# Ledger of designs, part 17: designed miniproteins, single chains, continued (2)

Each design is a single chain, and the fold is of that chain. pLDDT is the mean over its residues in the fold that is shown.

## One batch from the design tools (miniprotein)

Design m4562
Fold by ESMFold2-Fast:
Structure m4562 (fold): chain A 84 residues (1-84)
Amino acid sequence: MEEEAIEKIAKALITADENGKSISFNLAVDPSRTLEQALEELIKHAEEAIKNKESYSATIRVSPEHQPALQRLLFRAAVEANKK
């Protein structure tokens, strides 16, 4: 699931850039959310961004213990999108 999230987010970033648009994913703390739920929400938003090809902003809720992991995942996706 983590690799799928990275791939989808990178594709969303590339698609937005190619269309002169921007994508923003923000993290909010919610202790009731599992890492799996946060990853599923990220993938869903990335897929919607890819389909729409417009500027997109989404807030992903994640438990405090998993926030650093999600921040690293978003960073890795951005790095992947900039590789050529």
Scores: mean pLDDT 80

Design m4563
Fold by ESMFold2-Fast:
Formats: structure tokens, C-alpha cells, sequence
Structure m4563 (fold): chain A 105 residues (1-105)
């Protein structure tokens, strides 16, 4: 959806800002990505990719802030994405992307 694509755009901006040490900008961009992914889920509650990307963004917020509340959100959205995904290879890819987000400095 258009909302999902906007979420991806803000996530990319957030990752770029985070990698450059612009932490306030990274936080703002990640929050925008979340809002757009939430709107995508309102349009299609079975959109596995939107839940996957919410898990990834919340994992990045946990890395950025150290706040366990973001880790809990990330785990819940990952679980929902996995429930909606029938392909085992896609489930593995989702888990690896989530782990990757947690390991990036």
C-alpha cells in the first residue's frame, strides 16, 4: 500500500540518521515509519510484511534507546508476522532480519 511504502521511506531515513549518529532524527523517522505501518495494518490487518517491518523498527528503537518496552513491541509484532506467514523460508528470513536489527550498533 502507499502507507506501507511511506513507512519504508521513513525507516530508510531513520537507519541513515542512526548510522550517522543523528539520534534525534533517527528517533523521529522511526516514529513516522511506525505510524505509516500502523495505517497499512488498518487497511489490511493480514499484511504480514507490515507487521514484520514494525518488529524491525521497534528492534531499532530498542537498540537506539535501550528501553525494554520497544523490545516487547518488537517481539509481539514479529509473532504476529510469523502467524500470518505460511512459507517457512519467509519465516526464517523475518527472524534473521529482526536479529540483524538488534545486532546493528
Amino acid sequence: TEKYEKGLEYYKLGVEAHSQGRLEEALAHYEKAIKYYEEAIKEDPNFAEAYENLAVVYARLYVLTGDEKYLKEAEEYLEKALELTKDVARQVAMKLRYIGALLEP
Scores: mean pLDDT 89

Design m4564
Fold by ESMFold2-Fast:
Structure m4564 (fold): chain A 115 residues (1-115)
Amino acid sequence: EFREILLEISEKLVKAKSEEERKEILEELLEEVRKIMLEVADEEQTEKIIERLKELIKDWEEGKITFEEMVKFLSEILGIDEESLYELIKSEVERVRLVLTALILKAVLETIDEL
């Protein structure tokens, strides 16, 4: 379910032709993440996760977070070597999807650590 949503959002981001279009798609991502988080966390915890995710998305859009840093983060969290993660990236869509997955996991973990 969420895997399909992330794929669709990643496809939309790759096809986006303007900064405004990108912002609308990223807002859709935040709404979908909020829905999923509300199944496992209360409203206060969910809003903290969403605010952290907004900050991380902004840092990624501004180039403060690199793709290489997100691969390293996922490698460390999942116990998968970076080379294997790079081998999964066969398109720009898969690259974006990996970044979005990393940003979401990072937002959740950093919020839990601060609770």
Scores: mean pLDDT 84

Design m4565
Fold by ESMFold2-Fast:
Structure m4565 (fold): chain A 65 residues (1-65)
Amino acid sequence: SEVAELFAKYDKDGDGVLSVAEMREFLESLGLNPSDEEILAMADKDGDGVVDIPEFALLLQKLKK
């Protein structure tokens, strides 16, 4: 799926989660320039500083037209 392909592109460690830094790279590729605090507020609900595949998919859905 396209979501899994995008996730794999930014998941440089291959551990199945995205760090705040990896999320920032992804969002910057979309023309956004969020702070680390804004990334955590919009994507990370656990406060672990990582984003899993379901959270990433929900974020993509919110960014869609």
Scores: mean pLDDT 72

Design m4566
Fold by ESMFold2-Fast:
Structure m4566 (fold): chain A 74 residues (1-74)
Amino acid sequence: SSALNLEIARRWIDWEAAEALANADKISLEEFRAGLETAFALFRETYRFSEEEAAEVRRLIDEAVARFEALRAA
C-alpha cells in the first residue's frame, strides 16, 4: 500500500542518515545524496511506486540532505 511504501522509505532514509552522521568526517554531502538516490533507484527496481509516492520519497531525501548539510556547516 502507499502508506506502507512511504513508511518503509522514511525508515530507510532515517537509517541511512544516521549511518552517514556516524561517518560525517569520511563522507561528503555529494556522496550522501548519491547514496540515497542510488538506493532509491534500486528500491524502485524491486517495488513499484506511484508518481505521488516517488515524489514524496524525493522530498524526504531532499530534507535528509539539507539536515546533513546544516549539521556539517555547524
Scores: mean pLDDT 77

Design m4567
Fold by ESMFold2-Fast:
Structure m4567 (fold): chain A 99 residues (1-99)
Amino acid sequence: MEAEKLAKEIVELAKEAYRLAQNGSPEIQELARKVLELAEEIYKNVKTDPEKAAKIAEQLGDTAEELARLASREKNDELVTLAYGISALAFKLVEILKK
């Protein structure tokens, strides 16, 4: 329940990040797309394959941090905040799923 709710929240934040990224560089758009794909894959697997979901969540955490760094270079403060938020929630989900 808690893991599924968190995974769904991550998907909604990833959709918002993808929306904000549309005004950025092609690199930001590609990273935001990858963040969204990873978030959706986590949600798909969170109930049926928690080990796979945890592994994908670690990848999401790292990818979202990369998105935040690139967004910072482009001075997109809203996307920086959102991307770091997604990373933090992804690593929190890893902790929940590895129990």
Scores: mean pLDDT 88

Design m4568
Fold by ESMFold2-Fast:
Structure m4568 (fold): chain A 92 residues (1-92)
Amino acid sequence: MTKEDIIKVLKEVAEYFRKKGLTEVAKELEEAARAIEKDDSVAEKLLQTLQGAYAVKKAGVKPGEPLPPLRELSPEEMKELIITESEADYAA
């Protein structure tokens, strides 16, 4: 996954939240995309965080257990995971 792919996913997720009326979440995602454009390390760290979260979710790793080996996420898998994590932060 390239830096451009990550930016594209963040923009698509921001559009999803705008359609939901969550304008603040959409703005935060757009700001994250700008941070990635400014610093490649932000993109790498975000990708590693999402891969880790995906591995935990799919493998059912319990708190305190070592994370399983990370695999490359597709842009669609990354988009779904970002949506899920963001919705958890703003759940009623």
Scores: mean pLDDT 64

Design m4569
Fold by ESMFold2-Fast:
Structure m4569 (fold): chain A 106 residues (1-106)
Amino acid sequence: SVDDAVLAGVRALAAGDVVAALLHFARALELDPSNEFALYVLRGVLIQLLPEYRDKILSLSPEELARVARALAVLLRRLSEEEAKERVGRILEDPSLADRVVEELS
C-alpha cells in the first residue's frame, strides 16, 4: 500500500539508507501521484543530493520524479556517488532516459 511504502521510506531515511528511501518513495508516488508527503520528501532528498538541479527537480511531475529516483537508486548501487550524480544530471534534463538506465544496470 501507499502507507506501507511511505513508512518503509521514512525508516530507510532514519537508517541512512538513501538508496532504499529513493525506491520506497518512488513506489509511493507510483501508487498515488497525489501523495503530498512522498512528493515533498522525495524532492527534498533529490535536492540535497543534487542542489544544482533544484529548480529542475521542483518542475518534475510525480511520474518523472519516481523515474528519476529509481534511476538514481540503480546508479548509486552500481557506481560511485560522483559518477551517479553526473549521469542522473542528464536524466533530469530528459527524464525518458531514466527507464534505459534502470534496464541497463538492473
Scores: mean pLDDT 83

Design m4570
Fold by ESMFold2-Fast:
Structure m4570 (fold): chain A 75 residues (1-75)
Amino acid sequence: SVADKTAALNKEFDAKMAELDAEALAEAKKIVAELEKDPSPEKKEEARAQLKKIEDAKREQNAKLLAEVEKQRAA
C-alpha cells in the first residue's frame, strides 16, 4: 500500500539521518576535545572553520536525502 511504502521510506530516511547526525557529532566532539586541550586563539579559529565545514556538509547531505525521499513519494 501507499501507506506501507511511505512508512518504509520514512524509516530509511530517519535511519540515514541518524547515521549522518551521529558521524557529524563524533567529528565535532573530537574538534571540541582538541580545542579544550589547547584553547589558543589559533586553535579556536581552526575549530570554528572545521565545525562550519561539518555543518555545511550536513546541510547539503540532509537536503539531498530530503529531495530523494520527496522524489520517491511523488507519483
Scores: mean pLDDT 80

Design m4571
Fold by ESMFold2-Fast:
Structure m4571 (fold): chain A 89 residues (1-89)
Amino acid sequence: MTREEVEAFLEEQRRRVREELLARGVPEERAEELAELLAERARLGWEYLNDPTEEIRRRLLETIERIRRLLEELGLDSSALDKEIAFIE
């Protein structure tokens, strides 16, 4: 998969996540922020699978922590992120 194909896939995922969050009553600004962070997490996860460096791992964990905080602020379930963090630690 080329970088362009990955970016196109992530943009489509971001759009779908944003639409689902808006449908659940999440404010537009927060829905966009969360969708962007989830896309960044997916991109970093893909990069980590191809090149498992400490730098990529650190950035991935930082992104997951930012997502967790935003989900907690919005009152959304973050349990799936706990499983993901346990997997990459």
Scores: mean pLDDT 75

Design m4572
Fold by ESMFold2-Fast:
Structure m4572 (fold): chain A 84 residues (1-84)
Amino acid sequence: SARDELLKEAIREQLASLSPEEREFTVSVLTRMYELLEAGDLAGFKALVEELAASLGLEADLSPKALAEMKELLEAFKKVLEEE
């Protein structure tokens, strides 16, 4: 889909802008988020999102819409890693 391709492109651009250490950290965190969703651990997923938002000085948006958008982003991220 056009949205899937747009998300994949955005993910590639963001990862390419990071240092090797930042990229490794980001990949590790997003992989953990994906694993929690695959395990059906919604509570663990929300806790990790809150921790990440706090580390960035941001407030976590845990609305159903935001969670659905995060899931879509993580699915696109997985596809980018599979192309690595």
Scores: mean pLDDT 78

Design m4573
Fold by ESMFold2-Fast:
Structure m4573 (fold): chain A 78 residues (1-78)
Amino acid sequence: MEEALELGKKGYSEEVVQKLGKLLKSKDPEVRAAATLALGELGYNETVYIALSTQLKDKSPLVREAAKKAIEKLKEQE
């Protein structure tokens, strides 16, 4: 990956990750699961992999299942 593309994605990803990060802290596990799946769809940055790994430890099984599916998607793409 080129540095310029990483910076562009990082700028966009920072805005998206900030918004998704807020959703990941929602009291509603369905909202957190949806945000986790959305992170998996972004699937182009190591920061996303780290965030998904954190979601595997979530209290809700729905969120943990979403994290597993998102990671599976990333591995299929690689």
Scores: mean pLDDT 67

Design m4574
Fold by ESMFold2-Fast:
Structure m4574 (fold): chain A 86 residues (1-86)
Amino acid sequence: WEEVEERIKESDEEEARRLREILATAESVRLSLLSQGIPEETAEEVAREVARHLLEMLETGDRDGARRRILRVVNEAFRRAGFRVG
């Protein structure tokens, strides 16, 4: 997380904007999970994983792979927090 903030300070405006969008997306995911009753600690872990996969997407250009990995992480968080059989 600190590495992303440091990179924003050293980046040009376009890269800094993209990095800020990644942080905003991760925070949105964290808040969404909290609203669904997922514990704060788990929501923070998922948000960090989402940011990591989005950063990897920027390097590889693999948007579909990033989407699949993010969905898997989010679904696993719900499964772990939920005692609910679907």
Scores: mean pLDDT 74

Design m4575
Fold by ESMFold2-Fast:
Structure m4575 (fold): chain A 57 residues (1-57)
Amino acid sequence: SPMLEALARGDYEAAVAAGEAELAKNPDDQRIHDLLVQAYRALGDEERAAEVEARRP
């Protein structure tokens, strides 16, 4: 997964870009939701993190 590869490197900008694309294809994937929330928080984007959390199934 491009998101997991980016997260393993600490590349949170790449992780959120890949994660949003993966979530668009698999909107019910709770793992992607949880990882995307963590990546946005690591970037200091608490508003986007809250939006992803609110979209969680």
Scores: mean pLDDT 80

Design m4576
Fold by ESMFold2-Fast:
Structure m4576 (fold): chain A 71 residues (1-71)
Amino acid sequence: PPLVEVEPSEGIKEAEKLFKAGKYEEAAEVAQAEIDRLAPAVAAGDAEALSQEVQAGAILTGAAANLAADK
């Protein structure tokens, strides 16, 4: 089953811009905030929120991996 293609939220778009700029700490912070904001909707079964959480989680994972490589 494919992921539902959902427009990223403003927070996800900002996290993505920060990630692409190499600002991994800021990207991780914004992505984590979006995951926390979406968590109640995901728990309630909102498919759009789940798709957005997956998008934020991908940014957070990439940022965390880059930060972990530093130390």
Scores: mean pLDDT 79

Design m4577
Fold by ESMFold2-Fast:
Structure m4577 (fold): chain A 61 residues (1-61)
Amino acid sequence: PLPRLSPEEVERLRAWAREVAARSTNPSTREFFEGLVRLLEEGRYEEAAAGWALARATFEA
């Protein structure tokens, strides 16, 4: 199955992670989103998609 992560979603994830880090300066939160970006860069798209879905469910209330 294809992960269906678009370049737009990758850019949104990066932008969001950077914004959260800049606003709250929370190491744990920043590290989590940074890890998602690294998964995408390593070609582990399925794991990145799962992590993104979890983050979205938690933070897009």
Scores: mean pLDDT 64

Design m4578
Fold by ESMFold2-Fast:
Structure m4578 (fold): chain A 74 residues (1-74)
Amino acid sequence: MSLEEQVAEAVRTFADSLGLSPEIKDKVVETAVESVKNNDSYEETLAKLKEVPGVSDVQAEAAAALIDWVRKRY
């Protein structure tokens, strides 16, 4: 799998565990994949996730940390 596919799967699973709606989940996954493709920093990824409507700051921070973790393990 590509790094983008690994991040998409991890973030989708995480969003599902939080009980986010399908629309919010899809937007979070889209944002995460775009940040990886753009080679965004942790801070840039976090800022973009915080802009997603319906995502709390704590959820955005957890998602950004997960993305960083997957990037370092891939």
Scores: mean pLDDT 83

Design m4579
Fold by ESMFold2-Fast:
Structure m4579 (fold): chain A 68 residues (1-68)
Amino acid sequence: SMEERIRELLEKAVEAAEAGDLETAAELAGQTLSDPLLSALTRKEVLEAKSGEEVRRVVESGRAAEAA
């Protein structure tokens, strides 16, 4: 399902960030969003994230903005 795909992308983005691979985390996080501008903003914010938990919050914030 779409929800399963988004969950898998988010968990992989969190794992990449925890491993120090912010480039991969940003790419995966961006894929959770369909709006190209919000996707680009989310990728930028993930590149500045200091933890996997911050990556999760950034993605959730982006998805909430897209739903509004």
Scores: mean pLDDT 84

Design m4580
Fold by ESMFold2-Fast:
Structure m4580 (fold): chain A 75 residues (1-75)
Amino acid sequence: SLDEIVEREAKKYGITDPAQIAAILNLVRNVKYLHEEQGEDPEEVAERILSQARRLFDPRVVEALEAVLEKYLES
């Protein structure tokens, strides 16, 4: 599940803050929604979300988000 992937990647990157884990999960869910429900290109949506995240979050949080998105896009 997405929750399990997010928790695993967050832990791998040393992220233990529940709020940061929830933020990653919500961003990945937004990518999934825009891709699957709105028909947007998944790679373009993921890149747009990552670009926004780089301005708002610590680089380690962004790395965890990127890893989760890569696993989602490979599924």
Scores: mean pLDDT 84

Design m4581
Fold by ESMFold2-Fast:
Structure m4581 (fold): chain A 86 residues (1-86)
Amino acid sequence: SRLSEEARILAEAVREAAEEVDKLIADNAPVHVLVLKVVGLALLAIAAEIQRSRVEDEEVKAEVEEAVRYAREAIERGLKAIEEQE
């Protein structure tokens, strides 16, 4: 369904944003850049979670749940990196 396709697109966007946060941490990016990217990732994760609630396909729900879990872990890593730079 279109809802399942949209959910998969959001899951991929969340994964890509989380990977970008991890790359910025590895590159020791400035705190203000990390803050902006962590906030953006959090907003994408919220959008993906809302979309997951609208999907009935259990496989697609699992894909979104996995992406959101990775996003939560990346956010925690980003917040720790911000704290360690400050």
Scores: mean pLDDT 86

Design m4582
Fold by ESMFold2-Fast:
Structure m4582 (fold): chain A 67 residues (1-67)
Amino acid sequence: MEEEARKWEEEIKKADFETQIKIYAEWLGKVLGVSEEEKEEIYEAMLNKDVETLRKLGEKLREKRPL
């Protein structure tokens, strides 16, 4: 888990912004256990820097996985 995250950090440093965001969204989706649809929404929102959509997705995930 932690070692896998560090490997993705190394790949991010080598990649351009678009690839970097894609890798990060994949990692975040895996860690949070989100659906494929939610993962795609996160990826698109990150690419577009859509803070409102990201916030709404965060609320939806928090309802699904309360701490």
Scores: mean pLDDT 65

Design m4583
Fold by ESMFold2-Fast:
Structure m4583 (fold): chain A 80 residues (1-80)
Amino acid sequence: SVLEEAKRLLDELLEALRNGDLERYREVLARLDELLPQLDEEQKAELNAYLAEHREEALAAVEAFRAKRGEEARAIEAAA
């Protein structure tokens, strides 16, 4: 189903973020963007509940990515 595909893509999105795989992240995000308009109201509610279940994992993945970017930026500044 479209809902199950959306949930699978969310799992893949989080995995790509944790792995720092920006190419995979962009591809999965594009696939999600194609699927989201196809969800009905009930499916959107269920997907939101699924996102809530993965909220802490998503926040941790984003924070890890941000921290890595911060370290890279500081390294560049120190080298200048």
Scores: mean pLDDT 74

Design m4584
Fold by ESMFold2-Fast:
Structure m4584 (fold): chain A 89 residues (1-89)
Amino acid sequence: SEAEEVAEALLEFMRPLAEEYSKLDLPPEERMRLVFEEAIARFREDPALRPLAEALELAVEGREAAAAGAPDAELEALAARLLEALREA
């Protein structure tokens, strides 16, 4: 599915950043926040990668919504927005 392919691509892109930030003695939630913030910043610096910054922001929003116990309908809507953002990239 497109959602699985997109998730896999994002995870692979985030892997090197996660490894670098794993060297910091910070709580897991704080490390993940820094990893996403850095990735978004890097994507925004390159006009060709700017749409990926928007997609990554939607992915972070979805993760936070899921952690907060958002209904499945809201999570599905966020996933649809993420896929749409990536298709426009």
Scores: mean pLDDT 68

Design m4585
Fold by ESMFold2-Fast:
Structure m4585 (fold): chain A 100 residues (1-100)
Amino acid sequence: SKVELAKEGIELLDLLEERLEKWYEYIKPLLSPEAQKKVDEIMEKIKKLLEEAKKLLEYIAENPELSDEEFEKLLKKYFELLEEINELVDEMEEIYFEEL
């Protein structure tokens, strides 16, 4: 169902956030202060996009009567947010690679 897909999506986003935070905590002591600042700024942006993506999924979960057209529009927005998150994760990984 649309509701079950939305709930599973929220759980996956929570796991992604937890994983990114744990990896950052592990790597942070190895980074220069300048690199730490850049990663902190990227992490802040990722967290805001994750919150926005979760809100879209929560809306889907709370509205089981959504038309297929409305659902597809929300999914398109969700995947656009995921693409932005992936680009920011790539930027963060490039900083890690440069510092290591």
Scores: mean pLDDT 86

Design m4586
Fold by ESMFold2-Fast:
Structure m4586 (fold): chain A 107 residues (1-107)
Amino acid sequence: SENEKIEEAFEELLKEIDRLVKEFIEKNRDDPEVVAIIKKLLESTKRAIKLLEERVKAGEISFEVALQLLEGSIVLALRTESVILDNPALADLADKITAVIDEILEK
């Protein structure tokens, strides 16, 4: 069904974001402040993904618009923290998450 395809797409997105965040935490283990910020962002992102999935299934928002909103929110948060903390790895993480979202949108 169309709802099953939506569920699969959001599940794939969540798995890829979890993977990228885990890799980021391992690489930045020596910076507990950055790790704490990323853990909070991941929790907020998981909640946002679930809410957006429910709204897409309800026909309140399109799949494309939902992913565009999610991307914009994550990229703004990560790039803002990258500037504040003078940590370019956060901007690199934003680019990697953008690439995952773009790949899912092209399917």
Scores: mean pLDDT 86

Design m4587
Fold by ESMFold2-Fast:
Structure m4587 (fold): chain A 68 residues (1-68)
Amino acid sequence: SSMQKQEMLSIANDQIDRMGKRFSLSEEQVQKLREKVKEIVDKATSKEEFWSEFSNLLTEEGEKVTRQ
């Protein structure tokens, strides 16, 4: 439902904001993460699929940030 997608997006964006502050991400990096999360929300057919894809995104981006 639209409400479930809004809730998932809100929680995901909060996690991105915390990650951005913790790792001192640029505004461009934060914006790219928000765009990717929106794509995941739009494509996901279940909550389980959304959280799996989001977890993968954070793992990949966390590794990139650690290497910078």
Scores: mean pLDDT 78

Design m4588
Fold by ESMFold2-Fast:
Structure m4588 (fold): chain A 118 residues (1-118)
Amino acid sequence: MEEEKKKKREEFKKYLDEAIQRMNQIGDEAVSKAREAARLMAEDPERGRKLLQETVDEVKKAADDLRNEMIKKGKELGLSEEEINEGVKAINQAYMDTLEKIGEAVRAERAELAARRA
């Protein structure tokens, strides 16, 4: 029983690590799109804001999908609610970190564009 529980916890941890890696990959792509949105805002503010909103919405959808997959996997493995919730919290943290990086990328790109014109 102890070894079976350990194996299921290790499988869940592997899925969680893979989900966090996927969230980070989506985050890196979103940061690139956010920089493009910031550049576009300088020429076309409406289109730039729309691209940024679409990028943020895509990141939220990815985080929602990954959370649902982790809940499903944890239940299939027969893990406790507490163990499943720890996985959900880790994905939520990766999502929040991604939103922060998006905001920083937009601010940095806008500052760089302003500096190039000075």
Scores: mean pLDDT 87

Design m4589
Fold by ESMFold2-Fast:
Structure m4589 (fold): chain A 80 residues (1-80)
Amino acid sequence: SRELLQKAAELLGEIGKILADPSLSLEEKKEKVRELAESEGWPELGERLVEIIERAHREGKSFSEIMDEILKALAEALES
C-alpha cells in the first residue's frame, strides 16, 4: 500500500542518518535502528536490520553496501 511504501521510505532515510552519524558507536547505531523500527510497528524488521548491520560491519562492507542490504530487507518486508 502507499502507507507501507511511505513508511519504508521514511525508515530508510532515518536509518541512513543514524548509520552516517560519526558521533555514534556501532552499538549505539544498532540500538537506535532497532528502536526506530519498533516505534514504527516493525520490531521483527528492526531485529533483522540489526543483524544485517552486524554482519556487514564484520564483513567490512561500505556504507553504500549496508544501505543497499537495508533497502532490500525493507522491500522484502513490504512483500510479506
Scores: mean pLDDT 82

Design m4590
Fold by ESMFold2-Fast:
Structure m4590 (fold): chain A 92 residues (1-92)
Amino acid sequence: ANEELESLLEAVKSFLEETEAVTGPELVPLLEAEAARLAERFPSIPQEKIYGLLLYLKLRYPDVSSLDLETFKKLLESVPSPEELLEVFGLE
């Protein structure tokens, strides 16, 4: 539902803004933990999709505060699988 996606977007924005200063090796376990929390709260969305979205937004989307619901929906739908993201970011 749109209301569920709005709630997810708000939670994602809040998390990324609060963790803006977190970089380096701490980032991966922090994003994994948040993806697990959000997947429990929003069980209709796969944890891998949420994790991939958080990775994408943190690494490629500097102005998360400007992210609207329409763009968020498109990103969530188009975010690659974790395996594909590992290849794209050279983590394979």
Scores: mean pLDDT 74

Design m4591
Fold by ESMFold2-Fast:
Structure m4591 (fold): chain A 68 residues (1-68)
Amino acid sequence: HHMEHSLREAVRIYEENIKKAEELAQKYRDLAEKGTPEQGEVYRQLADRYEEAAKIARELKEKYESLM
């Protein structure tokens, strides 16, 4: 019971982190399109980093789900 609850809580936190990272990645992509070329490069790098963070969080979520 207690361990299963902790695993479910971890999965929920990763789901929130994935959603937030995906929203931030999209926001920075939109900013890259609207900004100067110099700003666009910085925003694209930020978007790429948030996409990678979301990927890692999905892999961890899947791993914890497999333990439930």
Scores: mean pLDDT 81

Design m4592
Fold by ESMFold2-Fast:
Structure m4592 (fold): chain A 55 residues (1-55)
Amino acid sequence: MVAELGAQAREAIASGDKEKSREVAAQALRLGGDTDAKPEDVQPLPSELAPPEAA
């Protein structure tokens, strides 16, 4: 479930676990229809466009 992966990704980011956050993000992209998504292809979103809404 994408919602489950989103929760795991937020938990990994909160704990500072970069390896887990990349893996969960890649799995979320694959479930969203991007079957070739790799952690290396996932660029960090520009912080300029990300509002402080991490809740």
Scores: mean pLDDT 60

Design m4593
Fold by ESMFold2-Fast:
Structure m4593 (fold): chain A 93 residues (1-93)
Amino acid sequence: REKERKERAEKYKKEREELEKLSPEELIEKMEEIVEELEEKVENKELTIEELIDVLYRLNLLLSVLEEKGLTPEEKERVKELGKRFEEILAKI
């Protein structure tokens, strides 16, 4: 488990570096896409536990990078709305 955690941390560090190169708008668009895909999979009863864990990880990574870049009030509202939508989707699981 400790070795798996270290390997995942290294993979995620590379993914974070790629995301840091994106604009806040592009990061929000990626979050919207992930939330839409999650909603579709939940509606179709196709969501696996592994996919849910991956989605949770990726959304946290995107949010962390967005917070580091700083958000405008408008972008903060968009992120909050996505967060509410995500919570509504999780309530259906």
Scores: mean pLDDT 78

Design m4594
Fold by ESMFold2-Fast:
Structure m4594 (fold): chain A 88 residues (1-88)
Amino acid sequence: LQEIYDLLYKAGLALAKKDLDAAEKYAKKIISFGKKTKSKYVLAMGYDLLGEVAKEKGDLDKAIEYYKEALKYYPSFRDAKKNLAALL
């Protein structure tokens, strides 16, 4: 549980500093942890972060796909819904 908060904090810091490679690596670690623990909520968090990274890179099509993947795992995930709506 503490491991996820540490990864989320590091991913957020990387995004704030525009270190998109680091943010992507942390998001992928969050997804790996979600798969290992079978947590749909953690998977949604990781995919939402990948969507934000893709958006910051200017790849809006990939961002949309990642936000949709987050909502596939957790349909009520508010951040992914808001982020997806902003791109459409």
Scores: mean pLDDT 85

Design m4595
Fold by ESMFold2-Fast:
Structure m4595 (fold): chain A 71 residues (1-71)
Amino acid sequence: SMEEIEKLVKRAEELIEQAKQSTDKSEKILLLAEVGVIVMHLAVVARLSGDEYAKKAMDKIMEKLQEVAKS
């Protein structure tokens, strides 16, 4: 549902903000890896159900994840 997707998006955004604030590379890697798991979950939902909202949410999180990983 849209509500479940919104919960995943919020969790991913919280993890990304924690990763941005972390000065520990190991902690940053673990936080970003957890975001990657959320992205894969959304990708599977989009693929199996044809959910356009899940696909857009996945793409948005993936862009933010890539930006932080380059820092």
Scores: mean pLDDT 83

Design m4596
Fold by ESMFold2-Fast:
Structure m4596 (fold): chain A 74 residues (1-74)
Amino acid sequence: EPSVEELEEEVVEMGREAIKNKEWDLIEKINEEIQKFQERVAAIPNPSEEELEELVREAAKRIKKLYEEHKKEK
């Protein structure tokens, strides 16, 4: 049951590690997911706080999956 704040912190930490390890392909994919999140938010007229929280959780989940897949590829 991670909070939205905890999920954001995890994503930030993963991004910092990717930069530190110079994993530019992973950074690019993470940026693409952030752009998709922004587009989803923009597509919803008057998004509720619950809708925004759900979109943040979905984006964080996708970013975590990308990180895990990238680690597996080496």
Scores: mean pLDDT 76

